# Designed miniproteins, single chains: the designs that were tried, part 74

Each design is a single chain, and the fold is of that chain. pLDDT is the mean over its residues in the fold that is shown.

## One batch from the design tools (miniprotein)

Design m2725
Fold by ESMFold2-Fast:
Structure m2725 (fold): chain A 56 residues (1-56)
Amino acid sequence: DREARKAAGRKIIEEDIPLAFKAMAESIAKLAVKNKKMTKEEAEKELERILKIIEE
């Protein structure tokens, strides 16, 4: 059980968290545009920059 949970935790950190982080970053960018905190172009540019940095 301990090793199985450790393997599941590793998968979460290495695979699931990066995917969830990308989804959250997209949601935050959409909210920033909706609240007029930044323009749509600025949000897209920042999102692309962030996604590039998240590459392992």
Scores: mean pLDDT 66

Design m2726
Fold by ESMFold2-Fast:
Structure m2726 (fold): chain A 92 residues (1-92)
Amino acid sequence: MTPEQRAALYAEQEAALEIMSYSIAKRMGDKEKEIEELKRAIEALDRAIAALDAAIATADPATAAALEKQKASLEELKKELEEELKKLEEEL
């Protein structure tokens, strides 16, 4: 595993933890905390996507293809969370 691939793995783990914090805030009905944690999750996803780009650049073709699929999944998730954030902010 390259240093870039390891950095991407850690960034993905951090994004997963932030998404979990957002999900907990949402279930608790704490709208202010839900917005705060959602912003943190989006920022963590941005870092994970950037780390995946660096990992893709250093990977063999087979690994790069797998990482590109992971990146696409995180980009789609980020878009969904950004749309949710917009809805929450419009409700305030």
Scores: mean pLDDT 86

Design m2727
Fold by ESMFold2-Fast:
Structure m2727 (fold): chain A 70 residues (1-70)
Amino acid sequence: SKEAAKKIMKKYKEKGLRPTVEAMVIVLHMEVKTEEDKELQEWAKKHLEYYKKNSTDERFKKYIEKLEKL
């Protein structure tokens, strides 16, 4: 769920960890309704390049390609 993804993202950010691929993908495609949502989505975008280089996940590859078209 998007709520669970947001919670995971906040937890990882607080601990100084990179976001998980699963949570990041959900957050990047969620509807932005709050300032917190915007901050989490921006944080996810900062780590997009890291996962682009290190992930072979077909699901995430599709999201990277979609974001590159923006």
Scores: mean pLDDT 72

Design m2728
Fold by ESMFold2-Fast:
Structure m2728 (fold): chain A 58 residues (1-58)
Amino acid sequence: DKEKEEKVREAILRAIAEDPDASEEEVAKRAAEETGASVETARRALRQMEADGELVVA
């Protein structure tokens, strides 16, 4: 579901904004909880966003 993937990406950005010191795993777990997606789906989205340069880790 493209809509669900978009919500996961949005939740990842929100989690990072709220806690910039959070680990990749913590961000993935928060995004999964917020969207109802699996942690695996959230982790894949996070890695894809990093690869595409959509995440600023600063």
Scores: mean pLDDT 75

Design m2729
Fold by ESMFold2-Fast:
Structure m2729 (fold): chain A 65 residues (1-65)
Amino acid sequence: MEVDPGLARAVLLLIQGAIALKYGDYKTAAEYFEEAARIARDVDPELAKLAEQGSKEAKELYEKA
């Protein structure tokens, strides 16, 4: 199977963002999701949308803090 380096990096960043979000580190979660979305846009638009959604949710949470 062919694994694009960008796709692998985006997936790792999504996992890191999800972990940060679970532990309440909303700012860190937003940063990881933003980077994941940026990278995923070139390799997997669907994954990019998921990362953008996660980033928006995390940003809404830390902007209220």
Scores: mean pLDDT 79

Design m2730
Fold by ESMFold2-Fast:
Structure m2730 (fold): chain A 89 residues (1-89)
Amino acid sequence: MKKKIVRETVLGPLSDEEKERLRRAMERAVREFGAKVTLTRPDGSTEVFDGTVEEAVEAVRRAAELLDEPGFTLTIEAKDDGIAVYRAE
């Protein structure tokens, strides 16, 4: 049985403080647990960052600039079988 804990967060309008907190939390998670990060932009283009912690951190930094853009999606799959999905409405 594939036990992956999926946490989905739908991002509405965010304050600058909330965006910064979310960015810091995501960066901390990828640095601590290792992660595969998939970034989908509002235009439907997708980038996958897999293999290194630095690539995952880069994806999170790019995502932080798009947290207020409707149609943005960030998926973080942690090494410990956790999955977090962040979607802008």
Scores: mean pLDDT 69

Design m2731
Fold by ESMFold2-Fast:
Structure m2731 (fold): chain A 60 residues (1-60)
Amino acid sequence: SREELIEEVRRRAEEFGLPELGERYAEELERAESDLERTIIEFRFLAEISEKYLEEKLAK
């Protein structure tokens, strides 16, 4: 469900040390009106969190 996806996005962002990112995408998911929009937002979230995680790892 949308609510489960929002909770997962917030939890995953916190696990990666990026809670602000999780809140931003959670707000977009709450605004989304269709399954397609939610899927696009989820993919964008996964892409951005992965990129930021790799940037932090490479900044050593």
Scores: mean pLDDT 81

Design m2732
Fold by ESMFold2-Fast:
Formats: C-alpha cells, sequence, structure tokens
Structure m2732 (fold): chain A 81 residues (1-81)
C-alpha cells in the first residue's frame, strides 16, 4: 500500500472528526445538519480508502472525501459570516 495515500486517508479521517465536533456548535439547524452529513460521509470514504487494496480506487475515495470535507468546511465558514 502507498504510504502517502495511507497518510492522506488518516489525515482526512482526523479532519472529518474535527469537523463533526465543530459542526455541533453551528446554531443554524440546516447548516449544522448539512455539515454533519458531509463530514460523516467524508469519514466513511476515508475509512473505505484505508481498507482498499487497489491504489487507484483508494486515490478516488480519498479525492471524494477531500471534496466532501471542502464542502463541509465551506458551510462552517458561512455559519460564522
Amino acid sequence: MDRKLVLRAIGLALRAIGLLLDAERIEDEEKRKKAIELAEKALELAMEALKEEDQEKMEKLIEEAEELLKKAEELLKEAFE
């Protein structure tokens, strides 16, 4: 398994956990719900990537998780505007 991909997947899982904790503090009910859903999905994809033996499939799962985390981070940013 590619060590760099493993480290990326672990990093994404940790970021997703951090976002879940931060999302609980969002007072906007709809934004909170969306941020939690995106972070949970990103965590799920990061965990799937860690179980994947095919490097190309692992990379795609990592890219999908990164995109979902980016959307969750944007919702958190909007909540503090």
Scores: mean pLDDT 81

Design m2733
Fold by ESMFold2-Fast:
Structure m2733 (fold): chain A 57 residues (1-57)
Amino acid sequence: ELPTPLSAEQEAKRLEIIKIANDALEGKISLEEAAKKIEEIAGVPAELVKEGLRAAL
């Protein structure tokens, strides 16, 4: 795999998303807030993010 600035940025976003998802699963933030944050970072609709988080519970 070729190292690029974009690849590093994607990895940083992935780690932030994982942190947000874990915070929601632990009850530190609401699923709604987590879904909104992940939508802003990854561009995935909050509705799909909430469905994924509910499936993980």
Scores: mean pLDDT 75

Design m2734
Fold by ESMFold2-Fast:
Structure m2734 (fold): chain A 67 residues (1-67)
Amino acid sequence: SEREREVLERMREAAEKGWSWEEILELARELGELLLEKAKEAGLDVEKIEEQIKEELKKLEEMIAKA
């Protein structure tokens, strides 16, 4: 898909330029969205999975901000 290609291109650019913490977090969010799309195609409860992923990501962001 176009979005999969865009994510792979960004990963390639980050690998060449060096990874920043901000880029890692942005890519993690984009990869999470792609995984949710694939989960929906597989017949999984995407709404429940999306909410759980958002909760865990928010906790991780709070832990990183406090560290």
Scores: mean pLDDT 73

Design m2735
Fold by ESMFold2-Fast:
Structure m2735 (fold): chain A 104 residues (1-104)
Amino acid sequence: SMEEALEELRKFLTEEAGLSEEEVEILLRSMETKEPLSSVVPGERAKEIVEKVLEAYRKRAEEELEKLLKENPELSEEEKEKLRKEFEKEWEEYEKETLKKFLG
């Protein structure tokens, strides 16, 4: 449900990303209204909030990748390394687009 998804998102933002309750409300308002986070808080604080979320999300995504690789023992070490490099490249692009979207 939407309520369960929102509660899990709040838990992620506070427990894994290390945001305060105030920072969570600021970020959620930015996401809901699609306004740049820099329109709500000073740019340096906006960047800090987004970077904390990106770092926590990257950690989750890396853990999911490693779990996927472990569950696929048919993959060679060369194929696993290729997937890790593709993840790194895709992450760099995602980070750039996310920073642009939230910071303007």
Scores: mean pLDDT 82

Design m2736
Fold by ESMFold2-Fast:
Structure m2736 (fold): chain A 75 residues (1-75)
Amino acid sequence: PPAPPPEIPTLSVKELRDLLEKIASQPGGLGEAARRILEAWDAIENAPNMDALGQASAELQRALDEYRRLLEKAA
């Protein structure tokens, strides 16, 4: 039987998505930021062309930057 490759980043993507969904269910700015990250991620997966993919990637980066700012402020 095929064994999974030794690639921690691939496994962490699925776990990261699950964590983001959990955070997005919570009220507050962090929950809203997590929802925006999930929205951008979904837009990337459903992008009909390269231009849409590029826009979705930029939105994801912006959402991640906002999430980081909120985490830094909350610390």
Scores: mean pLDDT 72

Design m2737
Fold by ESMFold2-Fast:
Structure m2737 (fold): chain A 62 residues (1-62)
Amino acid sequence: MLEEIKELMIEKKISEEQLAEIMSKLDGSDSEEKKLEKIKELIKKAPVDEGQLSKDLEKALK
Protein backbone atom coordinates (compact mmCIF):
# COMPACT_ATOMS: atom_id res chain seq x y z
CA MET A 1 0.00 0.00 0.00
CA LEU A 2 2.53 2.66 1.12
CA GLU A 3 5.03 1.58 -1.57
CA GLU A 4 2.37 1.85 -4.29
CA ILE A 5 1.38 5.31 -3.02
CA LYS A 6 5.04 6.37 -3.13
CA GLU A 7 5.27 5.28 -6.79
CA LEU A 8 2.05 7.15 -7.62
CA MET A 9 3.37 10.26 -5.87
CA ILE A 10 6.52 10.16 -8.01
CA GLU A 11 4.41 9.71 -11.18
CA LYS A 12 2.09 12.61 -10.27
CA LYS A 13 4.89 14.72 -8.69
CA ILE A 14 3.16 14.88 -5.31
CA SER A 15 5.48 15.56 -2.37
CA GLU A 16 5.45 13.71 0.97
CA GLU A 17 4.54 17.03 2.60
CA GLN A 18 1.46 17.34 0.37
CA LEU A 19 0.46 13.75 1.19
CA ALA A 20 0.81 14.43 4.93
CA GLU A 21 -1.47 17.49 4.60
CA ILE A 22 -4.08 15.42 2.74
CA MET A 23 -3.87 12.66 5.37
CA SER A 24 -4.37 15.19 8.18
CA LYS A 25 -7.69 16.20 6.58
CA LEU A 26 -8.73 12.53 6.63
CA ASP A 27 -7.94 12.09 10.35
CA GLY A 28 -11.39 10.95 11.49
CA SER A 29 -13.15 7.63 12.02
CA ASP A 30 -11.56 5.68 9.15
CA SER A 31 -8.64 3.34 9.74
CA GLU A 32 -5.19 4.26 8.39
CA GLU A 33 -5.46 1.44 5.82
CA LYS A 34 -8.78 2.76 4.47
CA LYS A 35 -7.42 6.31 4.32
CA LEU A 36 -4.39 5.16 2.31
CA GLU A 37 -6.66 3.21 -0.07
CA LYS A 38 -8.81 6.31 -0.70
CA ILE A 39 -5.72 8.46 -1.24
CA LYS A 40 -4.30 5.92 -3.70
CA GLU A 41 -7.52 5.91 -5.74
CA LEU A 42 -7.72 9.72 -5.78
CA ILE A 43 -4.08 10.08 -6.86
CA LYS A 44 -4.66 7.64 -9.74
CA LYS A 45 -7.69 9.58 -11.02
CA ALA A 46 -6.64 13.13 -10.14
CA PRO A 47 -4.78 15.50 -12.46
CA VAL A 48 -1.29 16.70 -11.42
CA ASP A 49 -2.89 19.76 -9.77
CA GLU A 50 -2.63 19.61 -5.95
CA GLY A 51 -5.69 21.84 -5.45
CA GLN A 52 -7.91 19.41 -7.34
CA LEU A 53 -6.66 16.50 -5.19
CA SER A 54 -7.69 18.33 -2.00
CA LYS A 55 -11.16 19.05 -3.40
CA ASP A 56 -11.67 15.46 -4.57
CA LEU A 57 -10.64 14.17 -1.13
CA GLU A 58 -13.09 16.49 0.67
CA LYS A 59 -15.88 15.36 -1.66
CA ALA A 60 -15.04 11.66 -1.18
CA LEU A 61 -15.08 12.06 2.62
CA LYS A 62 -18.60 13.52 2.40
Scores: mean pLDDT 62

Design m2738
Fold by ESMFold2-Fast:
Structure m2738 (fold): chain A 66 residues (1-66)
Amino acid sequence: LEEKVKEYEKRLEKDPNDAKAWNELGKELYKLKKLEEAKEYYEKALEIDPSFMEARENLLQVKEEM
């Protein structure tokens, strides 16, 4: 789990506009039950790509569990 987080963090250091990487980071944090951090990263994905349906659905799910 932490290995994937580090991989996506490294990707975002090179390309901070990678909406998919932000969404994947959010998913990994959600699996770790870090709901606030997951929410923040899904919001980042949507700032970059407002049409990103998966990130929107993930954001709605995490808000329901908070």
Scores: mean pLDDT 80

Design m2739
Fold by ESMFold2-Fast:
Structure m2739 (fold): chain A 69 residues (1-69)
Amino acid sequence: KEQKIDDLVAALKQALEDHPEGFELDVDAIAKGLGISKEDVLEALKRLEQEHPVVVEERDGKIFVRKAG
């Protein structure tokens, strides 16, 4: 479970290097795809924001992730 969270943080960081403008996340789809809880996905997003210059914001009920300016 912790390993999957760490793997998700690494994958999101790589995705932001490929797409620095940001992207929208479907928390439910990620949680289901990885076999983890929605809370685990949110924990990964919180770790990403704490460890990297990344902004995680909620827009219109969706999670959006982008590099900090």
Scores: mean pLDDT 77

Design m2740
Fold by ESMFold2-Fast:
Structure m2740 (fold): chain A 75 residues (1-75)
Amino acid sequence: SMREEARRLAEEAVEHLRRAYEALRAGDEETARRHAEIAERLLAEAMELARAAGDEELLREIHERVGTAQAEGAA
């Protein structure tokens, strides 16, 4: 379903975002950039699918999960 696909893509996006922060901490800016770009693309797809499904709750969940990962990575 679109909801399952959106959730899967969001999970993959969060994983790539975490890897981007890990790479930044290791001083590997090139690897960090690649993971950040993948995360951005996957997140855009997840959000589009959630909107197409009309699932406002899922949109909020995705936004919150990404925000948490960003806050943890930047702390």
Scores: mean pLDDT 86

Design m2741
Fold by ESMFold2-Fast:
Structure m2741 (fold): chain A 61 residues (1-61)
Amino acid sequence: GPADAATAARAGAAARAAVLAEGGSEQHYKDTGDRVAAAVAAGDDRAAMAAYVEGSHQASG
């Protein structure tokens, strides 16, 4: 089910920190964080994971 706004914000912040640590650009880690936060807010864990994996791959490549 959909997560509350605080849970979604924490998930987005964690994804941003992870992508930044992997060498992602500022635009890249922010976009990944926003996508993860939106997916978590919608209750779509699969979309959240896919957004994080895509962001991580783009940060590394």
Scores: mean pLDDT 76

Design m2742
Fold by ESMFold2-Fast:
Parts: structure tokens; C-alpha cells; sequence
Structure m2742 (fold): chain A 120 residues (1-120)
């Protein structure tokens, strides 16, 4: 079954930068997309960045110019680079991978356990 493991969260000062990583497995060449979801206290989940298998990028307006997303296919890793962080960027960040499960040939969405970012 496909898996995702997030890392890179922590406490960071306002105006600082942080890079989150999502390592995925079990999709093989069937990976169709990767997205980063922020779950903020009292606001629920919101998509902040996404990238398709073809490299097409979507960035939420609230983080445009500050956040970027990339995928290293050879390392099966996605990166969310966050710059000029604001207190409103505080939350738990989930990496969601979508694609075809290598074993079952079924379309699946897999989320990791999340990584926490606190802007002080």
C-alpha cells in the first residue's frame, strides 16, 4: 500500500523560512499528483500548493510569492519551500499523494501523519 512520510516542521520566527519534505512510496510510475494541505487551528484544512505528474503547479493566493512546490521523482520526494513566514502559516501540514497503487492497480489518495509548523 502506498505511503507518505512528512518531515521538516518546527518552530520558526516570523519572516523566517522552512522546507517541508514528503517522501512517498508504492506508486511507482503511477503517481498523478502531490499536494500540501495546511490544517490551521480553528480554520480547517486548506490546499496551499500542488503539483501534477507533468509538473503543472498550483499555489494558493494567500501564499503566492512565498511558497513553492517541487518533486524529485528519482528520490520519490516532494518539497514545500516556505519563505517570509507569517503567524497565519502556523498549522499542521499534510502531504497528499495521488496515483495508481503498484500492487492493486487502483487509484488511491494517501496522506501522511502531518508535520507541525509554528510561527512565533
Amino acid sequence: MPTVVESGGGTVPEGGSLTLTGNYSGYGEGLTGVSWIQEAPGKGGRAVASISASGKVGIAKEVAGRFTISVDKAKSTSYLNMSNLRKEDTGTYYNIASGIDKETNALVLTAGQGTQVTVV
Scores: mean pLDDT 83

Design m2743
Fold by ESMFold2-Fast:
Structure m2743 (fold): chain A 81 residues (1-81)
Amino acid sequence: SMEELDRRFAENERTAERIREKLLEKGVPEDVAEFVAGVTRMFGGREGLAAAIALLRSMGYPEEVIKKVEEAGDEVLAEEA
């Protein structure tokens, strides 16, 4: 139903914003934080985070940035469980 779809989009948005905030706290560049949040918003928390990490690796981002993304995402997803 549309209500179920709207609820999922709202949940994805909340998760995406929490990941974005955590990434900024860890010193991840704003453009990377916004990218990860955008992918998470579209695909959901766990699936979106995995997709964003894979894309960042394929784009040649440094491993230290990717590790911060993994840590921030895992922290937010653990808090939501």
Scores: mean pLDDT 83

Design m2744
Fold by ESMFold2-Fast:
Structure m2744 (fold): chain A 116 residues (1-116)
Amino acid sequence: MVEVVESGGGTFKEGGSVRLSAKVSGTDFSKSLVSWWRQAPGELLKFVASIRPDGSTRYAPEYEGRFTISVDVSKSTAYLDMKDLRVEDTAVYYRVVSSEDGRLAFGEGVEVTVVE
């Protein structure tokens, strides 16, 4: 039984909004850096946003103001709220958890396709 569920993907219209969610098991969510990364066709894996245990957030400049990262520790769920969607937001989005020792755990990814 897999306790990691990534959801919210699919095909969306330009100017729309989507919430991606990733439920995490076996992780001390309150002590882990949680981040979202993306990979578009023909692109390298790129950083989108992160949230630290103290609640501080970081965004890549192109997503600041359009995307919002959050976590619900009680539900062990990370969210990425994406608004004002653009065709260039088309990618596979990965939830990544980083331990303090620098080890990374990736989710399976969720596909987001934005069409005109």
Scores: mean pLDDT 76

Design m2745
Fold by ESMFold2-Fast:
Structure m2745 (fold): chain A 72 residues (1-72)
Amino acid sequence: AATAAAIAALNAALAANPNNALLYVALGELLLKLEAYASAIAALQKALALDPSSPLTALAKANIAVAQQNLA
């Protein structure tokens, strides 16, 4: 399936570039669309840890809040 291929591609890219915050944001967004909220939070928190000063910080925090709301 296209979704499985996208996850596999992102995981392969992360294996090559384990400190790339953009790849973790992309993975988190994909996991949110799949309703995998706990996994999405973990990916987005990793992105924040790698680049806390990025414009991506606000996006990652917003997406974490959405995921947390869906788990509550």
Scores: mean pLDDT 78

Design m2746
Fold by ESMFold2-Fast:
Structure m2746 (fold): chain A 65 residues (1-65)
Amino acid sequence: SPSEVTKLLEELAKQEKTSVEEIENLLKAYAARNPSVDTEVVKELLREALEKKIPLKELLEKREK
């Protein structure tokens, strides 16, 4: 659900000490390069970054390479 994505975005922004907008921009750029990425994949990526405590940018880079 959109509210669940919003909560994950807010939690990750706090963890990385950045804005929700910066996290959204990273996800939009990733989705533009990877058209198969849907809302469930976005939730999985956000949860993985939160649980492993790694920057989302690093996680996305590893998944593209």
Scores: mean pLDDT 81

Design m2747
Fold by ESMFold2-Fast:
Formats: structure tokens, sequence, C-alpha cells
Structure m2747 (fold): chain A 88 residues (1-88)
């Protein structure tokens, strides 16, 4: 899960730099890693909920920057992370 957190940190940095394509790439990589960890039993519900909170912060930053597409994508990822947590 620390690898997913590092990828989200990079996504957040790219949002701040205005590189929304790279931000989305790192966000998707973090989600795939979290999904794989959950499937392997390597992620707790609490860890997935904490990742969802970080993704929601990225969504808010993207919205503040005016990239509504990235904000919508990030909100979708946060919802999927919460669903994964609820399924565990």
Amino acid sequence: MSEAEELLKKAEEYVKKGDYEKALQYLRKAYELAKEAAARGEASPEQLRRLAERVERIARLAEEKGDLSLAASARGVAEELRRLADEL
C-alpha cells in the first residue's frame, strides 16, 4: 500500500504543475495497485479508505485548477476504493 500512496503523491504533484495527463496516469496506476493488493488479501478496508481520502483530495485540487475531467475521474476512483473496502 505504501507504493500506492507514493503514486498518489506523484499524481498530486502533477496536478499542482498542471500536467493533468501524467496526474491521471499516476492515479490509475495507484488504483490498479490497490485493487491488486485487495485481491491478494494484502490491503485492509482501513487502508483502502485512507487511499480514497487522498484521491478525494486530488479531485478537489483538480477542480480548483479547473480540470473537471480529472476531478470526475478521481471521484470515480475514490468511490471504487470505498466499494473494495466495503467488500472486504
Scores: mean pLDDT 85

Design m2748
Fold by ESMFold2-Fast:
Structure m2748 (fold): chain A 88 residues (1-88)
Amino acid sequence: KYLEKGKELIKESKYEEAVEYFEKALKEDPTNVEAWFGLVAALIELEKYDEAIAKMKEMVEKLKETDPELAKKLQKELEELEKLAAGV
């Protein structure tokens, strides 16, 4: 439910509230890739690129122990976000 609420808040441009709900979704299930992408997307809309990168790094480290395949996919997304933050 937190994931769905976060997505609706994104559509309403309530990005700070969306961040809170995606963080709650990740606290319940840190392997929830959709909640992770939603959190990063909301932080990017808020132009909080450093926070988005920091959250991605934390989640990649947590997922390496529980789901190494998801961690590899998230690592590639992290690299793309770092390029976006450096290039824009």
Scores: mean pLDDT 78

Design m2749
Fold by ESMFold2-Fast:
Parts: C-alpha cells; sequence; structure tokens
Structure m2749 (fold): chain A 57 residues (1-57)
C-alpha cells in the first residue's frame, strides 16, 4: 500500500462499525480539521452511494 494512513483509518472505522460522520465529529473535537473535512467528504460520497443502492432495493 502506497500511503496507507487514510486507508487504514477507513478500514478500522468499517471494522468497528463507526460511521464516517462520527469519525469526522471526533476529529473536529480533537482539533484535526483536515481529517474532519476529509471524512465529511467521504460521508457525502457514501450517502450518494447508499441512495443508489436504495433505488435497487
Amino acid sequence: EEHGEIGLLVREALKRGISFEELAEQYRKEGNDELAELFERIAKVVANGRQLVAELA
């Protein structure tokens, strides 16, 4: 893996059942605005994907 830091955080969140929105909120509270913004963007992309999946179900 080339630069696994963000990929590791995403996998750990999925493994523990933590939502990306909760992760973003935790990083905001810790003062890590860069990671908070990144996970907020990921949460929006995932929400768009969930909407597409819901149309198929």
Scores: mean pLDDT 69

Design m2750
Fold by ESMFold2-Fast:
Structure m2750 (fold): chain A 78 residues (1-78)
Amino acid sequence: MTLDELEPEIVRALAEIALAIAKISGEVNDFVIRTIEEAAKVDPEFALELAEDALRIAQQSGDEETVKRLQELIEKIK
């Protein structure tokens, strides 16, 4: 099962859950980024807010690679 095969409501819920876990753990993993990318196809404004929150978490953890990936994602959504 790929994320793009899920119903829009499920994609949004997964993105919210993934970001909530990232906020608690202080770590943004590939799954969080992928769920935000899929959410952007359904609801770009919602996904942009999630991506900005994820960017803040990645910046606080010092994960330069994840910061760059999220900056590129934010530019694509805008």
Scores: mean pLDDT 79

Design m2751
Fold by ESMFold2-Fast:
Formats: structure tokens, C-alpha cells, sequence
Structure m2751 (fold): chain A 87 residues (1-87)
């Protein structure tokens, strides 16, 4: 679906932004695998864990990186909700 493709693009941008943070990368990979399986509950749990770890790093990021991270997390949450409603 177009929503799923956009959600994966958002996840790929988060993965690139946090590429030096293996724990966050692992959760993003878990999120993408959950999307591939259509397990939206598992995807939501992975996104919540990603958000928790990202918030730990916000104060150590540049303002531009922080704004991008927050925007991507909001977009991921909104797209995941749209995907649940479309299923």
C-alpha cells in the first residue's frame, strides 16, 4: 500500500539518522519486519521503544537533527494509525 511504502521510507530515514546507534537500528529493523508481516501491534510496540531511545539522545543532537527526528517519529505514528484504520 502507499501508506506502507511511505512508512518504510520514514523508517529508512530514521535508520540513516541513527546509523551509529545499534540499539535504535535494531528496533527500526524490528519495526520494518513487523510491517512486512502485517503485525501492526508489534510495529506499534517497536515504534514506542524507538521513541523512548530517541528521546534519550535529543539533547545531544543538533537542532536540525532533533527537528528531523521528532518530525519522522510523528509521521511514523500517524502513518501507522492510518494503516491500522485501512486494514
Amino acid sequence: SPIRERLKRVAEELRELFKDHPEIVALIDEFMRALDKGDLEAAGRALARISELVFEHLQHMTPEQREKALRLLVEAGELLDELRDAA
Scores: mean pLDDT 86

Design m2752
Fold by ESMFold2-Fast:
Structure m2752 (fold): chain A 65 residues (1-65)
Amino acid sequence: GSSLSKEEILEKLEKAEKLAEELKDTDPEFAAMIYGQLGKDYESLNLPEKAKEMREKAEELLAKL
């Protein structure tokens, strides 16, 4: 149990987004799960625009499955 600063959380989310981008080609299902989680994380940070973008990316990948 520890609180992360908003900057630390944002950095981790950006790294996860990059990982999802890389995984889109090899593991699209895994990438979609990461984007879905990112949508929830950004929403928790009161960043609805980013949350929406992440959710859309997850939905786009799932639509191709």
Scores: mean pLDDT 81

Design m2753
Fold by ESMFold2-Fast:
Parts: C-alpha cells; sequence; structure tokens
Structure m2753 (fold): chain A 64 residues (1-64)
C-alpha cells in the first residue's frame, strides 16, 4: 500500500518520464499518463529504451 505522499511522488515521476518521452502529461489522469508511457516505451528500439531506463533511475533518485 502507498501513502498519499508516495502516490503523489510516483505520479510526479511518471509525468516527468512522460515529458522526457515527448508526451505532454498536462490534463491527463494518472492512468492515462501510465498508458502513454507504456505506448511510448513499446515504440522505442533497444538503445532508446536503455536511455529511458537510465533517465527513470535518475528521476527516482531525485524523487527520493
Amino acid sequence: PLTEAERAAADAVARALAERLGVDPAGLSSAEVAQAITAALAALDDAERARVVAEMEALEAEAG
């Protein structure tokens, strides 16, 4: 189970990741952001996916 603060942090990280993938998360629900991220990741080749994984790790480190 996640606290409200943990859910908010996860949503913020997901939205930041969406922006890095070229998706505008403004006006999207958390579920829509997750769907957009999933679709964007599925469209990446192996090299692009590895870059995105490194970016996710950086965002997680910043989020705490």
Scores: mean pLDDT 74

Design m2754
Fold by ESMFold2-Fast:
Structure m2754 (fold): chain A 98 residues (1-98)
Amino acid sequence: DEEALEEGRRRLEERGREIGREDLLELAERAAAGDPEAMYRLTKILLEEAVEYMEKVLKKSKEEIIEILEKLLEELKKQGAEPAVIEAVEEVIEKVRK
């Protein structure tokens, strides 16, 4: 829905301001260059914000969020995503389970 998508975009923009746009751009550049630490950090930041969005804006339950993240994890594994990205997704899933 348009309102939910706009709120999600606004939240990501706020997150970028909190961390600093330069820091996010630096992480994105390092991740694009194949830095596993940058890939891990960037993936974790984006997924943690996505989890908050699903919980606060979309009003999804913990169980629904876990199902979505587990589906994402399986799709990423099938596409041969970098191990650092897989690790970040698995850690976010474990955090949501608690």
Scores: mean pLDDT 78

Design m2755
Fold by ESMFold2-Fast:
Structure m2755 (fold): chain A 114 residues (1-114)
Amino acid sequence: SDPLQPIIERLQKLLEENDLSPEVRELLEKAIEHLKKKDYEGAFESLEKAAELAAKEDPLVAAEILLILGELYEVMGNLEGAIRYYEEAARLAPDSEVGREAAAKAARLRELLA
């Protein structure tokens, strides 16, 4: 099925389960619209801005957005890009479930590229 669907669902869950600033919320909603249109460039731009803003407010939300950026790069076949975002997510929230998931995903991809 559509590899973007799990990414869209993760973004929708993030919007539903978190008390986000209006600016972060708008950027995540724009990212969902871009992904539905398969506009990867627009989705990346919106998600990168959302991660930067979220990092100032809630490092767990920022780590989740960075994990999503990594998953999007995997779908596009940019495994080196995916590793960088996963490692950043793990660094930002190392003691969290999302940080542990990101670290595991980065390790798996590094093993594939070795």
Scores: mean pLDDT 89

Design m2756
Fold by ESMFold2-Fast:
Structure m2756 (fold): chain A 55 residues (1-55)
Amino acid sequence: MSKRKAASAYAGYSIRAIGHEVQGELGSPEEGEESRRLAEEAREEGERLVKELEE
């Protein structure tokens, strides 16, 4: 697989995680907890995707 496609997908998940973190800071404490969890999930998905495409 091309590294360029893997990097693009990973960047998308990374941007998504940042968006969730920003919403967590601006939102209510309850929404902040949920956004934080979603940010972690997005990072894990990105890491897993890169690992699968590493070979």
Scores: mean pLDDT 70

Design m2757
Fold by ESMFold2-Fast:
Structure m2757 (fold): chain A 75 residues (1-75)
Amino acid sequence: AQEAALKGKEAYEAGDYETAAEHFIEAGKQYEKQGDYVSAAVAYVEAAKAYELAGNLEKAKEARRQAMEVLSKIP
């Protein structure tokens, strides 16, 4: 999870926003499997931001829905 998030940040800083978003989605999925819903939600929000910068508004919308879904699991 941490490694995928770091790869996302590196791609983001390089301006490769589509690749950054893909890495952040992977990090979010891994955090969900670990039960870390806070880190999963953060990763999905970062993915949505990266997709918006890449011009992929539909995938950005999907990533935001994933963030909201995992936030609903936090007591």
Scores: mean pLDDT 82

Design m2758
Fold by ESMFold2-Fast:
Structure m2758 (fold): chain A 68 residues (1-68)
Amino acid sequence: SQEEIDLGIADIAAAVLKVAAKNNPDMPVEELREIGDRLVKRLEDLGASPEAIERFRKDVEEVIKEVE
């Protein structure tokens, strides 16, 4: 389904952000937020569902919480 595809793409984007954060533990939270915002915009441009975007936003905040 389109929902499953959208959620899958969002999960891949979140996994990329998580790997970037783990490989760069001293990266400022501000830069992580900027990367997250750019990924949200790309998901929107790809036509991802609001549900997939919301899930990704929550994953971004979870990654940020791990580094704060």
Scores: mean pLDDT 81

Design m2759
Fold by ESMFold2-Fast:
Structure m2759 (fold): chain A 64 residues (1-64)
Amino acid sequence: AEELKEYAEELKKKAEELLKKAKELEEEAKKTGDKELEFEAEELEGIAALLEAMANFLEKKAEE
């Protein structure tokens, strides 16, 4: 149970890092008009959302 909580926290931190990177790319895309950077930002946001969902699932499982 404890291991699942620790792993979930690690995944949440990873998701936060990816979201920060995505925001940086999104700002650069808005500045340059580069749609490829906009797409990369969207990809990182999607991956971060998936990691958050996995972390929430693991936390819920650890409490059962």
Scores: mean pLDDT 82

Design m2760
Fold by ESMFold2-Fast:
Structure m2760 (fold): chain A 61 residues (1-61)
Amino acid sequence: GPREEAIALLQKHVGMSEANAEAALETLQHFSREQAVQLLMREGGLSREVAERVVELARQL
């Protein structure tokens, strides 16, 4: 589902554990969509396309 897809993207592109990816998804709920995208790009090193996909999946939780 959306959670497993978002976790897999964070594991693949950031190299974080499943537990850290779940914590990151929870943290993203406290930010606006654009702030969450910028955070993933700046701190996680994700491209905008991947960051937007992670945020879209997180908003479905």
Scores: mean pLDDT 86

Design m2761
Fold by ESMFold2-Fast:
Structure m2761 (fold): chain A 94 residues (1-94)
Amino acid sequence: SPLLEELKKEVLELAGKMQELIAKNLEEILSNPKVLEAIELADRGIEAIREGRLEEAVRLFEEAAELFRENGYEELAELAERMAELARRTLEEL
């Protein structure tokens, strides 16, 4: 599906930005198990996008965003929320 391929491209661009922010804060992140859990949820969300499991991807990104926000990582939360929104919009257009 052209919609799914565009979604994959946009999510990978946001994932790249997320990886940059994680790298900049790596020592602090490695000491925070809840933020590590949020990163794992986001990674699972990206895998769900690759496999076309869009409803699962939305849930995983929303859970990741909540954990990032609760732990003071607002920029990471916003990136996860954008990934969830892209997946939700694509799901609605299919």
Scores: mean pLDDT 89

